# Designs tried in a protein design run: designed miniproteins, single chains, continued (3). Part 67

Each design is a single chain, and the fold is of that chain. pLDDT is the mean over its residues in the fold that is shown.

## One batch from the design tools (miniprotein)

Design m10452
Fold by ESMFold2-Fast:
Structure m10452 (fold): chain A 72 residues (1-72)
Amino acid sequence: MKAELEGEAVATALALKPGESATVEVDGLSVTIEKLGEKTFKITATEEEVAKKVKETLERFGYKVETTVLKK
C-alpha cells in the first residue's frame, strides 16, 4: 500500500523532462514535483512526512531530491 500511494508521484516524476513540473496527490495531499535537471528534482509538499517518502523513493532511482515544506 505505501509503495502504491507513492507510485503515481514517482511515475509522474520519471515522465517529466528538465524544466517541467506536475502536481499529484499522495495520501490525499497535493505534492508538486519539479524536474530541475536530468538527475535533480524539487518536491514541494504541505507535510514533511510526505515530502520525505517521495524523496526517498526517487533517491532509490539515483536522483538527487530537494524538498520544500509549505508553511501554513
Scores: mean pLDDT 74

Design m10453
Fold by ESMFold2-Fast:
Structure m10453 (fold): chain A 86 residues (1-86)
Amino acid sequence: MESLIGKSIDDIDGILDAINKELKSLGVKEEIPKHGVQQLADEAKKNGVATTETVLTGKDGTQKRIKITLKAKDGKITGLEVEDLS
């Protein structure tokens, strides 16, 4: 998280990598698609915050409901949260 704070909100690959790293730590086997990250970044850039909920497959085959929140200010990332709601 700290490594992303202050980085450009246009660093889609960096945001994608950070989200997928957090998903892996939560036991999620499936990765979020890049187009989903692009939509989150565009919304956060416009509104200062973007939140999405999605269902992803866990390593045990269980479906996990994941909430992702991305925050930005002045074109820079100010926060990223990845939560398991399952």
Scores: mean pLDDT 83

Design m10454
Fold by ESMFold2-Fast:
Structure m10454 (fold): chain A 95 residues (1-95)
Amino acid sequence: IEGLREALERLEKLYEELKAGSDPVKIVQEALEVVREAMDLAGELGASTEALNKLIAAQLRLVAVLSDPNATKEEALQAIEDAIDALREVIKELE
């Protein structure tokens, strides 16, 4: 589960960078890559269907933000926060 904890730390850094004024498109693209990596790792570690569905929901939220030309910084922050929360629940289940 160390790889999942590293993914969580990366998402938390991306959240703070977005709050500090980094480009939302770049931050959301990086967050999406982190969530995809975490999903693969969680599946290999035997995470439940419920936990995997939470990561899938977070991934879909991030994709929706990237696909919307009118997406706000606040929507991008919320999408990353949802991904952080989902990953924390997956880590807690696997511990």
Scores: mean pLDDT 82

Design m10455
Fold by ESMFold2-Fast:
Structure m10455 (fold): chain A 74 residues (1-74)
Amino acid sequence: PNNALAWNNLGLVYQNLGRYDEAIEAYKEALKIDPNNPEIVLNYGKFLQELQELEPDNKAIQEARKEMSEILDN
Protein backbone atom coordinates (compact mmCIF):
# COMPACT_ATOMS: atom_id res chain seq x y z
CA PRO A 1 0.00 0.00 0.00
CA ASN A 2 1.48 3.30 -1.17
CA ASN A 3 0.10 6.33 0.69
CA ALA A 4 0.91 8.45 -2.39
CA LEU A 5 -1.73 6.56 -4.42
CA ALA A 6 -4.32 7.18 -1.69
CA TRP A 7 -3.57 10.93 -1.84
CA ASN A 8 -3.67 10.84 -5.66
CA ASN A 9 -7.10 9.14 -5.54
CA LEU A 10 -8.30 11.73 -3.01
CA GLY A 11 -7.11 14.48 -5.39
CA LEU A 12 -9.14 12.93 -8.21
CA VAL A 13 -12.23 12.76 -5.95
CA TYR A 14 -11.93 16.44 -4.93
CA GLN A 15 -11.28 17.40 -8.57
CA ASN A 16 -14.50 15.60 -9.65
CA LEU A 17 -16.42 17.41 -6.88
CA GLY A 18 -15.06 20.80 -8.04
CA ARG A 19 -13.20 21.22 -4.73
CA TYR A 20 -10.04 22.42 -6.40
CA ASP A 21 -8.16 23.75 -3.34
CA GLU A 22 -8.52 20.37 -1.59
CA ALA A 23 -7.58 18.58 -4.84
CA ILE A 24 -4.35 20.62 -5.10
CA GLU A 25 -3.50 19.84 -1.45
CA ALA A 26 -4.08 16.09 -1.96
CA TYR A 27 -2.00 15.99 -5.16
CA LYS A 28 0.82 17.92 -3.43
CA GLU A 29 0.94 15.30 -0.66
CA ALA A 30 0.95 12.47 -3.21
CA LEU A 31 3.83 14.05 -5.13
CA LYS A 32 5.86 14.71 -1.94
CA ILE A 33 5.54 11.03 -0.96
CA ASP A 34 6.31 9.67 -4.46
CA PRO A 35 7.83 12.38 -6.71
CA ASN A 36 8.92 9.77 -9.29
CA ASN A 37 5.44 8.34 -9.90
CA PRO A 38 4.55 9.29 -13.51
CA GLU A 39 0.80 8.84 -12.92
CA ILE A 40 0.79 11.39 -10.07
CA VAL A 41 3.02 13.80 -12.03
CA LEU A 42 0.76 13.58 -15.10
CA ASN A 43 -2.52 13.85 -13.16
CA TYR A 44 -1.38 16.81 -11.07
CA GLY A 45 0.41 18.60 -13.93
CA LYS A 46 -2.57 18.30 -16.27
CA PHE A 47 -4.96 19.41 -13.51
CA LEU A 48 -2.85 22.50 -12.72
CA GLN A 49 -2.57 23.36 -16.43
CA GLU A 50 -6.38 23.19 -16.82
CA LEU A 51 -6.92 25.33 -13.70
CA GLN A 52 -4.36 27.90 -14.85
CA GLU A 53 -6.26 28.25 -18.15
CA LEU A 54 -9.48 28.91 -16.20
CA GLU A 55 -7.84 31.26 -13.65
CA PRO A 56 -4.58 32.62 -15.15
CA ASP A 57 -4.03 35.11 -12.28
CA ASN A 58 -4.60 32.58 -9.49
CA LYS A 59 -1.50 32.77 -7.28
CA ALA A 60 -2.21 29.46 -5.50
CA ILE A 61 -2.11 27.62 -8.85
CA GLN A 62 1.10 29.45 -9.87
CA GLU A 63 2.67 28.52 -6.51
CA ALA A 64 1.57 24.87 -6.83
CA ARG A 65 3.17 24.64 -10.29
CA LYS A 66 6.46 26.06 -8.93
CA GLU A 67 6.40 23.63 -5.98
CA MET A 68 5.81 20.71 -8.36
CA SER A 69 8.85 21.72 -10.44
CA GLU A 70 11.00 22.00 -7.28
CA ILE A 71 9.98 18.53 -6.07
CA LEU A 72 10.77 17.00 -9.49
CA ASP A 73 14.25 18.64 -9.50
CA ASN A 74 15.18 16.63 -6.36
Scores: mean pLDDT 80

Design m10456
Fold by ESMFold2-Fast:
Structure m10456 (fold): chain A 72 residues (1-72)
Amino acid sequence: GPDSKEEIEEYIEKLKERIKELEEEIKKLEEKLKTAEGEEKKEIELEIEELEGIIALLEAEIGYLKRVLERL
């Protein structure tokens, strides 16, 4: 029913909010990279890569949920 569609749409919005928070964290790490050197630079680059990986998983979940909505 409409409520099931609304629940999925609300969950998609929550996932988008989580992605936005992770993108802001990446932005802060990118600012730190401007002055980082040696091992610290490598650690920050790895942290950015991990956060980008999490975003990719959340985007895949949103894609799945959008396909579920199309079938309702």
Scores: mean pLDDT 88

Design m10457
Fold by ESMFold2-Fast:
Structure m10457 (fold): chain A 72 residues (1-72)
Amino acid sequence: DKELEEVKKKALEAIEGAKEWVENSDLSEEKKKEALELLEEAKEKVLEAKSVEEVHKIVGELQEKLKEILEE
């Protein structure tokens, strides 16, 4: 369980940093709202994840979705 706790901690720290970056960015208000909602959903999923593989999957899906929002 120690590895799961460390991976969750790192994922949550990364999500929190991404939220702060988005809030302080020059992105449109619409894109900021979409990105922040996505980050909040990912945070909840990470908190409920029961394996390292689940955390990695959540983070991977988050990165792909954020890329779509930020590029389009």
Scores: mean pLDDT 83

Design m10458
Fold by ESMFold2-Fast:
Structure m10458 (fold): chain A 56 residues (1-56)
Amino acid sequence: GEREATIEYILLLLEEGKIEAAKLLLKKSGIPVEEVLKYAEERGWEKAVEVIKKYL
């Protein structure tokens, strides 16, 4: 769905090191960072999980 696609795009930005772009998209989308973190952990986005825990 649209929400899942947005989360996946945020995760892609984080894995590319585009942290400020990912933060802006999080704010614009209204999706909680905790929801993105849970999605990433459940689906094995290991690098994105590490970036979220360190910078978000």
Scores: mean pLDDT 85

Design m10459
Fold by ESMFold2-Fast:
Structure m10459 (fold): chain A 78 residues (1-78)
Amino acid sequence: DLERLAEEARRLIELAKELARQAKENTSEDAKKGLIEEGERQLRRAEEYARKVKKLDEKRGEELFEQIKEAREELEEV
């Protein structure tokens, strides 16, 4: 189901962005590192779903990979 795969990818991307926000605002250096590492783990999972979406709909998959890139940049800016 294309819609379910895309929805799962979006949820993981949103989670990574939320983890980046939490890292910026509320945490010690050790806690920031843990949140960033968890965000990266969620983005790696999102990439697996985006890859499956791309096989079914190349354009939608590419859009998900662009969103993953944006979320990764947010994590790197912490």
Scores: mean pLDDT 86

Design m10460
Fold by ESMFold2-Fast:
Structure m10460 (fold): chain A 75 residues (1-75)
Amino acid sequence: GAPRPSAPLTDEQAAKVLEDIAIGEPDPETAAWFREAAEQVKAGRPLAEIRDEARKAGKDYVASVLTLLERLKAA
């Protein structure tokens, strides 16, 4: 089968995951947050900074996804 993502996640892979979530997200505000997060990751911004920004804005779901991606990058 295709290799499972047990290897550390790259910034490009993290951005791709965020873009894919945004495409599948029915809420336009949440989708916009994920698209912006993906663009910021591509620009080299740390996931932790984007996560903290999402938490300050009350976007707990977005912050939780970013936290998961940080953990996958550290694995």
Scores: mean pLDDT 79

Design m10461
Fold by ESMFold2-Fast:
Structure m10461 (fold): chain A 58 residues (1-58)
Amino acid sequence: GAAAARASGERGAASLAENGEDAAAKAVLQWGEKAAEQGWDAHRGQAASTRAGALAGG
């Protein structure tokens, strides 16, 4: 749901920000908000966030 998409975006953004990738973190956060607004399912929003935050896939 929207909340899960937003949470995934926040998690990815946090990981990118920890690595000093502020612009990428901002983009991931925006994608999570956009997914939530469009009513995208968690798994679709998660996939988009995962691509931007692939570095966080540990």
Scores: mean pLDDT 66

Design m10462
Fold by ESMFold2-Fast:
Structure m10462 (fold): chain A 68 residues (1-68)
Amino acid sequence: SAEEIAEEMRKKALELGLSQEIADEVREAILKNPNISGGEVAQLLLELGADEIVAMEMGVYLIKLQKK
C-alpha cells in the first residue's frame, strides 16, 4: 500500500542519515502522490539539501519497493 511504501521510505531516509524532518517530507510526498517516480523523490531530496548520492539511492529504493 502507499502507507507501507511511505513508511519504508521514511525509515530508509533515517538509515541514510537524513533528518526526521526530511524523512517526514518524503513520507508525505508519497502519501499525496502514490504514483510518484523515483526521479521526483530524488529531485525533492536535492531541493531539501540532501547529498546527490543519497537522493539517487532513495529514488532507486522507491522503484524497488513499487515493483515488489
Scores: mean pLDDT 85

Design m10463
Fold by ESMFold2-Fast:
Structure m10463 (fold): chain A 62 residues (1-62)
Amino acid sequence: GAREEAREILRQVKEGKITPKEAARRLKELGISPMEAYQLGKEVGLSEQTTAEIVEEIQMLE
């Protein structure tokens, strides 16, 4: 489901394979809210700074 795909995207950010901006775009397309992105980032062990950057990027998208 969308949450499992979101965790994979966030793991790719953690591994340095994609940027926070690219992750935010993909998470938005999956219908993941900023709050859900924050929770999922914590679950996959992303840093607070990187998680906050992704959340901000999602909020800046239309």
Scores: mean pLDDT 85

Design m10464
Fold by ESMFold2-Fast:
Structure m10464 (fold): chain A 55 residues (1-55)
Amino acid sequence: SREELEKGLEKARKALEEARARGDETAALVAEAGLKKIEEALEKGLSSEELSSLL
């Protein structure tokens, strides 16, 4: 659902902040990529199920 995507977005933002806080550039890049995918899905009105089929 859209709510699940929004929760995933918040989780990805927290993961990015934590990775940056500990200087883990690789984890930060992975979190940024995931964040962009979720943001694109929300823009297109995709569900979490549709996002999973695109990954």
Scores: mean pLDDT 74

Design m10465
Fold by ESMFold2-Fast:
Structure m10465 (fold): chain A 67 residues (1-67)
Amino acid sequence: MKFAVVYTPAAREEALKIAEELKKLYPDAEIELLSAKNGQEAIELGKKLQKEKGIIPVVAATVEELL
């Protein structure tokens, strides 16, 4: 199983915590951390990863960046 934690700059610390929790819950999972410049880019990248590579996306962004 593969996860991609796609994060905006303001949510970097949150993304690291999410990745750590995912690794605890799924020790055999591959977890990738990907930076996006804003919430729209993070959501778009997550959708592309899921559609094209079957990777489970987790988006970490502040409410202000989810526009």
Scores: mean pLDDT 78

Design m10466
Fold by ESMFold2-Fast:
Structure m10466 (fold): chain A 55 residues (1-55)
Amino acid sequence: MTEEMKKLLDEGVELSRENLAAYQAGDMETALKKHAELVEVSKRYKELSEEAYKS
């Protein structure tokens, strides 16, 4: 597993916590922003994982 993949996993965990906290606080704008960032992180991780499998 690459250093970049590990960093993306850590970012995903942090974003997930912030998203949940925003939902619990009723801050839907922040929740939606954090969810969008989490989707982007997940997509990048998936691309790196598939590239590592091909290579």
Scores: mean pLDDT 79

Design m10467
Fold by ESMFold2-Fast:
Structure m10467 (fold): chain A 57 residues (1-57)
Amino acid sequence: DEAAALERLRARAVEILGRDARSPEEIVEALEEYALESGVVTEEQVRELRERDRALL
């Protein structure tokens, strides 16, 4: 259920933003975690993005 996965991703993002998201590194780390959990990306793809200068910041 892609809809359920997207909702979980949103809930996690809101939780991070609502708490103490002062560090961009923490935001990126949390995004990577729930992206892996949702199955949108694999751990290997996340590592590739890090090597390729992820360009999120």
Scores: mean pLDDT 60

Design m10468
Fold by ESMFold2-Fast:
Structure m10468 (fold): chain A 88 residues (1-88)
Amino acid sequence: SKEQLRRDAELLIRSAEELAEELRERAEESEDPELAKELREAAEKVEKLVEEAKKALEEGDYETALLLAASAVLIGAVALALAREKEA
């Protein structure tokens, strides 16, 4: 249903916002300037997709909102996983 798509999009937007915040925190804490730059760029990409997802949500385009939010989560999660591997 459209209502379920809206709820799923809202949940993924929230998850993406949390991922962007964690990416920014890790960038500020990083002693590696190249890793810090990669983390900041990933956070910026996630934030842009979240803004686009929120706009789609406001326009009632729940399918587009869900896809954009899911993309933001994937990008953020992958960036964090790669950063953790470099820190290990």
Scores: mean pLDDT 89

Design m10469
Fold by ESMFold2-Fast:
Structure m10469 (fold): chain A 116 residues (1-116)
Amino acid sequence: MEERLRRAMERGRRLAEEAVAAGREELEVEGEGPISGEAGTVISFGGAFLDAEGRLVRAAGGAVSGIEDGKVVGRGRLEVYLDGELVHEAEVTADSAAGAFGQLMSALAELRAALL
């Protein structure tokens, strides 16, 4: 699971860099495997936006599911950069990759609201 989460994060960071290069102020999301209550799901996301002061904010994250101690577990990580400096990092655990992704989306939405 750690290796899949690491690759999901690497993809998320690439999505954020691609958004910056293209001048897009939106979040890109990519998913592979089953998304509902199953093991083997990988979700990557990344994007960019400007804060209230016009500073560049980049967000990158990933969420994966696997089996731990006989049950399906979702794990996720989010990194947020402001003008190239890491300003926020979150790690979450849920019963699915979709659940972990949802928690990270909530955390990102709260951070975006605080920065706008």
Scores: mean pLDDT 80

Design m10470
Fold by ESMFold2-Fast:
Formats: sequence, structure tokens, C-alpha cells
Structure m10470 (fold): chain A 65 residues (1-65)
Amino acid sequence: MKLIALVRAPDEELAKKAAEELKEKFGADEVILAVGMSAEEAKQLGLKLEKETGALVGVVGAAKA
């Protein structure tokens, strides 16, 4: 089964950092960076990708400390 991770963050650096962790720990086949996207927008995009590709899409949010 193909796994796509959608990473939501306010900053590119945070998004890239989270994407690397997700690839390492969850073995995601694809990682999409959703910089500046809200949780609702990311969820909507994730559902769309899931329907379009048939892959399992996980949405993760990373916030600045």
C-alpha cells in the first residue's frame, strides 16, 4: 500500500524537518509539504489525494516552538 504524508507547517524549514522524520519513522513513499496551510485545508487536500491516487494519506502538523 502506498503511503503519502502531508506535512503542514508555517515555515519551510519546519516542514522539511518533519518530512525527514516521517520518512525515517513511518516509511512514507511520498511527502508533500503544505507550508502555510491550515489543518482543514490540509485535510481536504489529503482526502482529494486519497481519492485520486488510492494511497493512504496521513496529515501531520508541525508548529513553531
Scores: mean pLDDT 75

Design m10471
Fold by ESMFold2-Fast:
Structure m10471 (fold): chain A 58 residues (1-58)
Amino acid sequence: AASAEEGRRAGEAGAREAGGDARGVKTGIYMGQLAALEGGSLEEARRAGYEAGRGMKA
């Protein structure tokens, strides 16, 4: 399982890759951290962030 900090970074990266706006990136950070805290992988954290960013584009 990833650490909470690693999950936040993966979620941020995923949200930015999806073209998320500032809100999308913040949501991606939160979702990535949550995925990591629930025992998820870095891949799951990044994917969660990507989906948040995709849903919240500028």
Scores: mean pLDDT 81

Design m10472
Fold by ESMFold2-Fast:
Structure m10472 (fold): chain A 91 residues (1-91)
Amino acid sequence: DIGAAVFALKQGKYEEAIKLAERAASKGDPEAYTVLGEAYLKLGDYEKAIEWFEKAIELDPENKRAWRVLAEAYEKLGDTEKAEEYRKKAS
């Protein structure tokens, strides 16, 4: 399930990746939150990307990748102060 979502994400099939990752999330796969966040980020839906990555860091606060992508999403929204704060968490 999650493997198919990751594969779709890598191929640029963001809508398919979301559908597959939503199924993985419903089965309790925590990696699905990261895939959902990345797919929404690639589609330009920064608010949804933030929502899913915040869920990812709730499960794993040591996920530096999620902190880095949260910083990027906030920067895209023009929140430079929060983007800088989250970049420090990623280091």
Scores: mean pLDDT 81

Design m10473
Fold by ESMFold2-Fast:
Structure m10473 (fold): chain A 94 residues (1-94)
Amino acid sequence: SKEEAKKVLEEARKILEEAYRLFVDNYLKMTPEERQKARELLLKLNEHVDKAIEYAKKAIETGDENFLKEAEKHVKEARDILKELQEMVDKIKA
């Protein structure tokens, strides 16, 4: 549905904002190796967010539920990467 696709767009935006906040807030506490790993995770997360947005827009425009499923898949991948970034940050704080 269009409402579900709009929720995917909102969730994708929030995931991206939270990931960048985690990186910026912890940047000075990170080693060069941890900063490189975080940048690689952010790059992958941004790629999945971009695809989620693209598919969600197609779902809104066409009403095709297959585009919504693809958008949800990419949001899930972005969430999993955000969790990996959070776990890395939590180890720095421990």
Scores: mean pLDDT 88

Design m10474
Fold by ESMFold2-Fast:
Structure m10474 (fold): chain A 56 residues (1-56)
Amino acid sequence: MESAEETEREARRGALAAGLSEEQAEKLGVIAGKLTEETGLDSSRAGAGAAVQLGL
């Protein structure tokens, strides 16, 4: 099971690789980490959920 910290790092890294700004990547990572902590979603699903929440 991925930790919230691992999810935050993976989501942030993926966002940066996809061309998002550092600010957008940080916001995405934080939201994805919270989703993993609260719901147990893996990093890819949490990252997708965070992107939807940010209107991406």
Scores: mean pLDDT 78

Design m10475
Fold by ESMFold2-Fast:
Structure m10475 (fold): chain A 64 residues (1-64)
Amino acid sequence: MKEEAYELGYKMGQAVKAGDMETAKELGEKFRELLEKAREEGASEEEIQEMVDAAKRGYLEALE
C-alpha cells in the first residue's frame, strides 16, 4: 500500500508536469479510493499518514 501510494503520487506529478490535468484528477481519485480501502481494512491513522507521506514524496520527486 505505501509503495502503491508512492507510485500514484509519482504518476500524478508526471501528469501535472505534462499539463495533463485530466489524468492528474483521475490519479487523485484513485489515491483517495486507496486511502478509503486502507481505512476499511483497519489501517491505523499512522499507516494512513505514511501512505500520504509516500504519495507526497513520489509527487515531489516526479516534479524534479
Scores: mean pLDDT 84

Design m10476
Fold by ESMFold2-Fast:
Structure m10476 (fold): chain A 119 residues (1-119)
Amino acid sequence: MTPQQQQVAQWVQELNRIASELNPEAREKLLLARDNMIGAFGAVENGNYELAVELFLKAAEYLAEMVKVAKPTSPEVQAFLEEVKEALKSDEEFVRWLGEKLGLSEEQIQKLLEVLRKR
């Protein structure tokens, strides 16, 4: 397992932990975002940056829906929701935020941003 794959596994575990503390409606949206994040990482590993950007934006849509319906029950969940709200301020900020969570290199993040800007 590469260091990036290990970081993705740790991020997925964190998302699963947060999902367990969310109300059912928000949990469903977070798990759909998670699945798109996993798909996006796979697309980056295959050099398909166009597909990766589409999956990043789909994850952003599900996270935005999650934030609208979430009923936080703990300080940790509240902090996660605030972090997600900040990341969702722009598509470029979201790509950078999620790229860092997935352990992507600066080169990989720049390639994603170039594709995003050419849409």
Scores: mean pLDDT 89

Design m10477
Fold by ESMFold2-Fast:
Structure m10477 (fold): chain A 59 residues (1-59)
Amino acid sequence: MSASQRHALAGLLTRVKGVSPAQARRAVALLDAGASVAEIARIVPLSRGTLSALLRAVA
């Protein structure tokens, strides 16, 4: 991911109720490292569908 995509995704995640800034940073770091949406869904209180929609929003 580009730096601007990482920044945008972190911002979107922190606006979701129940997601902390630390969880948002961890999720973005894992995505940048090639982790799957399923792995990230275990860390943040979001469905895979919501995560996939947010990823499309920053692409």
Scores: mean pLDDT 74

Design m10478
Fold by ESMFold2-Fast:
Structure m10478 (fold): chain A 81 residues (1-81)
Amino acid sequence: SVRDKLFETHQRLQQIVADLLKNGSEEVKKEAFEILKETQERIEAVRDALKDASEEERLKEILKVLEEALKKLEELLKKAK
């Protein structure tokens, strides 16, 4: 369940990133990279904070971070069209 949602969310992120990189201006690409960098830093923070927690708990928190990143990238894509 959580792993399925992670896979689906990751696929959507990859598709949106590909669209932004193909059709985006240099400014839009820069904003996309900033969102990706922030997302990576947040995932690392979750892994550090939950290093002694269960894998399931870590995956749930990582999913939340990825869902927030997806929303930001979707908003950026709407502005890029």
Scores: mean pLDDT 83

Design m10479
Fold by ESMFold2-Fast:
Formats: structure tokens, C-alpha cells, sequence
Structure m10479 (fold): chain A 72 residues (1-72)
């Protein structure tokens, strides 16, 4: 439970950092940050409780959408 919460917090931070990099035009850094966020969000979805799983799945989708935007 604590581990899933930590992973969710880290994934949220990585998405925020990725958004900043994307806004600055650093797509390589943004892609790296979103990919890391996706990995952590997927792990959190596997080990989290019902509520944590839903949040982690939303974060994973957000990271996937942002990766797709960069790759087009």
C-alpha cells in the first residue's frame, strides 16, 4: 500500500517534469520522463488497492497519450 502510494507520487512528479520539458521544446527529455512515469504507474496499478489502481491507471493513460503526442 505504501509502495503503491510512493510510486503514484513519483509518477505524478515525472509527468509534471515531462510537461515542463515538453513546453520548453525538449521532446527527448519529455519522452524519457513520460516513459519512466508510465513504468511506475503500471507497477502501482499492479500492487495498489482499488482506489490506487484507478489513479495509477489514469496516470498511465496520461503518460501514454503524452508519449503518443511526441511520437505522433
Amino acid sequence: MEEAERLITEAQGLIAQGDVAYQQGDYEKALELYQRALELARKAAEIGDERQKELAERLAREAEENIKKIEE
Scores: mean pLDDT 85

Design m10480
Fold by ESMFold2-Fast:
Structure m10480 (fold): chain A 98 residues (1-98)
Amino acid sequence: MEKEIAEGIADILSALGNRFLEQGRYDEAIETYELAVKLAEEAGVAKPRQYLNLGKAYMKKGDKEKAKEWFEKAIREAERDPTYRHLLPEARKLLEEV
């Protein structure tokens, strides 16, 4: 289905974003994660982990305000779905570090 294809592409983009982040290429990581989030949201398959990754990239770049916005979004979405409650401790810790 279209959702499965969008989820797969978003996962590949998230993996690419992780690689850019590890290399210190923060702007490229942000652009790649934003594309992953956009595709996942348009398909209705966005996951809190994608919001956490984008927040981490903004935090590495020094954009604390954007990092907070994405961590708060990750927390809200993880609280709405029991499947993702295991992400809440990490998301809350990241929000405290900003």
Scores: mean pLDDT 85

Design m10481
Fold by ESMFold2-Fast:
Structure m10481 (fold): chain A 100 residues (1-100)
Amino acid sequence: SEEADRYYQKGLEALKKGDYEKAVEYFDKAIEVDPNHPRLADIYYNKGLAYYKLGRYVEAIEYFKKALEVDPSNEKAREALLKLLDDLGIPQEVKEKLLS
């Protein structure tokens, strides 16, 4: 919807400005307005990025995984998840289980 698109764009603007909590709020509003949005995987990915920037790594992992559940071909979400798990020292065997 046009309303969900506007919230998504406001979330992206907030991310660019470093307003990470505000970005999460706007992405949540976009999902609330249109839970089956065509950009749902990208919304989850960007919500994960906002949580990562806030140092909230558990939530970042959750939303990168949600992006991959919606679109398994989302390379940005896969790369971000793998990098975050590497940065946290998660072993390769555990990473493989998290991506299955």
Scores: mean pLDDT 87

Design m10482
Fold by ESMFold2-Fast:
Structure m10482 (fold): chain A 61 residues (1-61)
Amino acid sequence: GPGERVLAGARLALEQGSAASAAATVAEANKLLQMPLSPEEREAAREALRIAQEALRRQGV
């Protein structure tokens, strides 16, 4: 689902050290969290946001 796809993107951005991909993932996760989601999709989106924010911190952002 959309939450799982954003989560996969967050993990890839962290692994590759891509600040641009991490920033895009933060924006997508925030947009997705404003939509009606199942509890599982919402948790995946929240986890994606946490991982993407961690990726940005590691890039000095």
Scores: mean pLDDT 83

Design m10483
Fold by ESMFold2-Fast:
Structure m10483 (fold): chain A 86 residues (1-86)
Amino acid sequence: SVEGKTVLVLGAGRGRGRELALELARQGAKKLYVHDLDEEAVRETAEEVRALGVEATPIVGDADNNPELGKALAEEVPDIIVDAIK
């Protein structure tokens, strides 16, 4: 169950990752970190997650060498990490 949990979704800007982020929000996740290389796409995913009543923070850039992602993980350790990068 994802209810009440904080989840990081890698590759959340489009396709499978975006659909997973929206489904996690519908299932009652407390907060999502949504990550993608495409800033505009991940910002749109974050807005859709927020529209479902769930906190969402967009993280932009590469998954491997990303100081912003590292900072987010240090500030609030996610309960679940979903890798949707193709």
Scores: mean pLDDT 82

Design m10484
Fold by ESMFold2-Fast:
Structure m10484 (fold): chain A 74 residues (1-74)
Amino acid sequence: MERALELAREAFRAALAGDLERALELAREAARLLGEDHPGALGLLAQIYEAMGRHEEAAELREKAEAAARALEA
């Protein structure tokens, strides 16, 4: 889990630098380590896809993230 959080932080740094392709690669790796159903990983991927203009993929990931978050809190 710690490695996934490190990758997520690197993804944010890449996004802040405007390197969206690198941010996406790092976010995908974080998602793989956290589990594809982890709300944090899904939310991160959704934000990066939206920044890239991939609105449909972003919307799908946001819906999955919301469902996963509800499952964890319920």
Scores: mean pLDDT 76

Design m10485
Fold by ESMFold2-Fast:
Structure m10485 (fold): chain A 62 residues (1-62)
Amino acid sequence: SDAEYYFEKGIELAKQKKFEEAIEYLKKALEIDPNFEAAKEYLAKVLIKLKKYEEAQKVLKE
């Protein structure tokens, strides 16, 4: 699916330490599939790594 493609690309970018780009792709995955739990959890992990704690909490609460 398109959501799965964006999720996989986000993981690939995060492995390359391209965290801002990874966030963009993970947000796109969630825009396509808001119930994509794996993408939501991974996005929160990347945000925590960047010390964006408020944004990470918002992602996890929905």
Scores: mean pLDDT 86

Design m10486
Fold by ESMFold2-Fast:
Structure m10486 (fold): chain A 63 residues (1-63)
Amino acid sequence: SLRVRAVGTNVKAGESQTITISALDEDGRVVATKTITLGPDDSASEAGEKVIKAVEEVREEAR
């Protein structure tokens, strides 16, 4: 029962955002992590693509 957690930094409009995506085991321990940067000009589609890719990479690394 793998869980995925996403944690973002608080940033203002027009600034880059850093999001850390972590896979947690059944004991709540971090078994894989990836940090991604969302640019201030990223569309919702581009931001979503980056998050989906990071989640897939974290899940694969946790295997």
Scores: mean pLDDT 75

Design m10487
Fold by ESMFold2-Fast:
Structure m10487 (fold): chain A 59 residues (1-59)
Amino acid sequence: SAMEEARRAAERLLEEGGRLIREGRLDEAKQVFQQVIERFPEDRLSVGLAQREIAYIES
């Protein structure tokens, strides 16, 4: 379904953001997490995870 496809896309972006953090590519990681928030605003779980990761990077 379209919702399942959107969930998988959000999960892939969250995985990519996590990978970028491990590589020390923090600005690129923030951009990927921002894409989760912008593209999937109805996915409250993924948005919450993306916001927490951005807050971690900015601390």
Scores: mean pLDDT 87

Design m10488
Fold by ESMFold2-Fast:
Structure m10488 (fold): chain A 95 residues (1-95)
Amino acid sequence: PPPRPLSGMEGAIIDLQVVAIREALRVAREHPELAEETYRSIRQWIRDNLDPETAARVEELIDRALASTDPAEQDKLIDEIVELVRRELERRLGA
């Protein structure tokens, strides 16, 4: 069966967290001097808040974003990261 529908407040909290992660990743992309510190903070948040399997997958995407020199690939990886985080947070709250 599908997970229970989230309340408006639960959805808003997830939206806020996802927006914060997306903006942090965007800042790291646009300011390479901040990238390592920003990605380290994001990885720690992911490990603290997501299950180990999802955390490992997201960390792999972050490593690929760090290694990429193509802004379009970095944007796609960032979108994939935030979608995985949103999906997992919705799953955990809905279960």
Scores: mean pLDDT 75

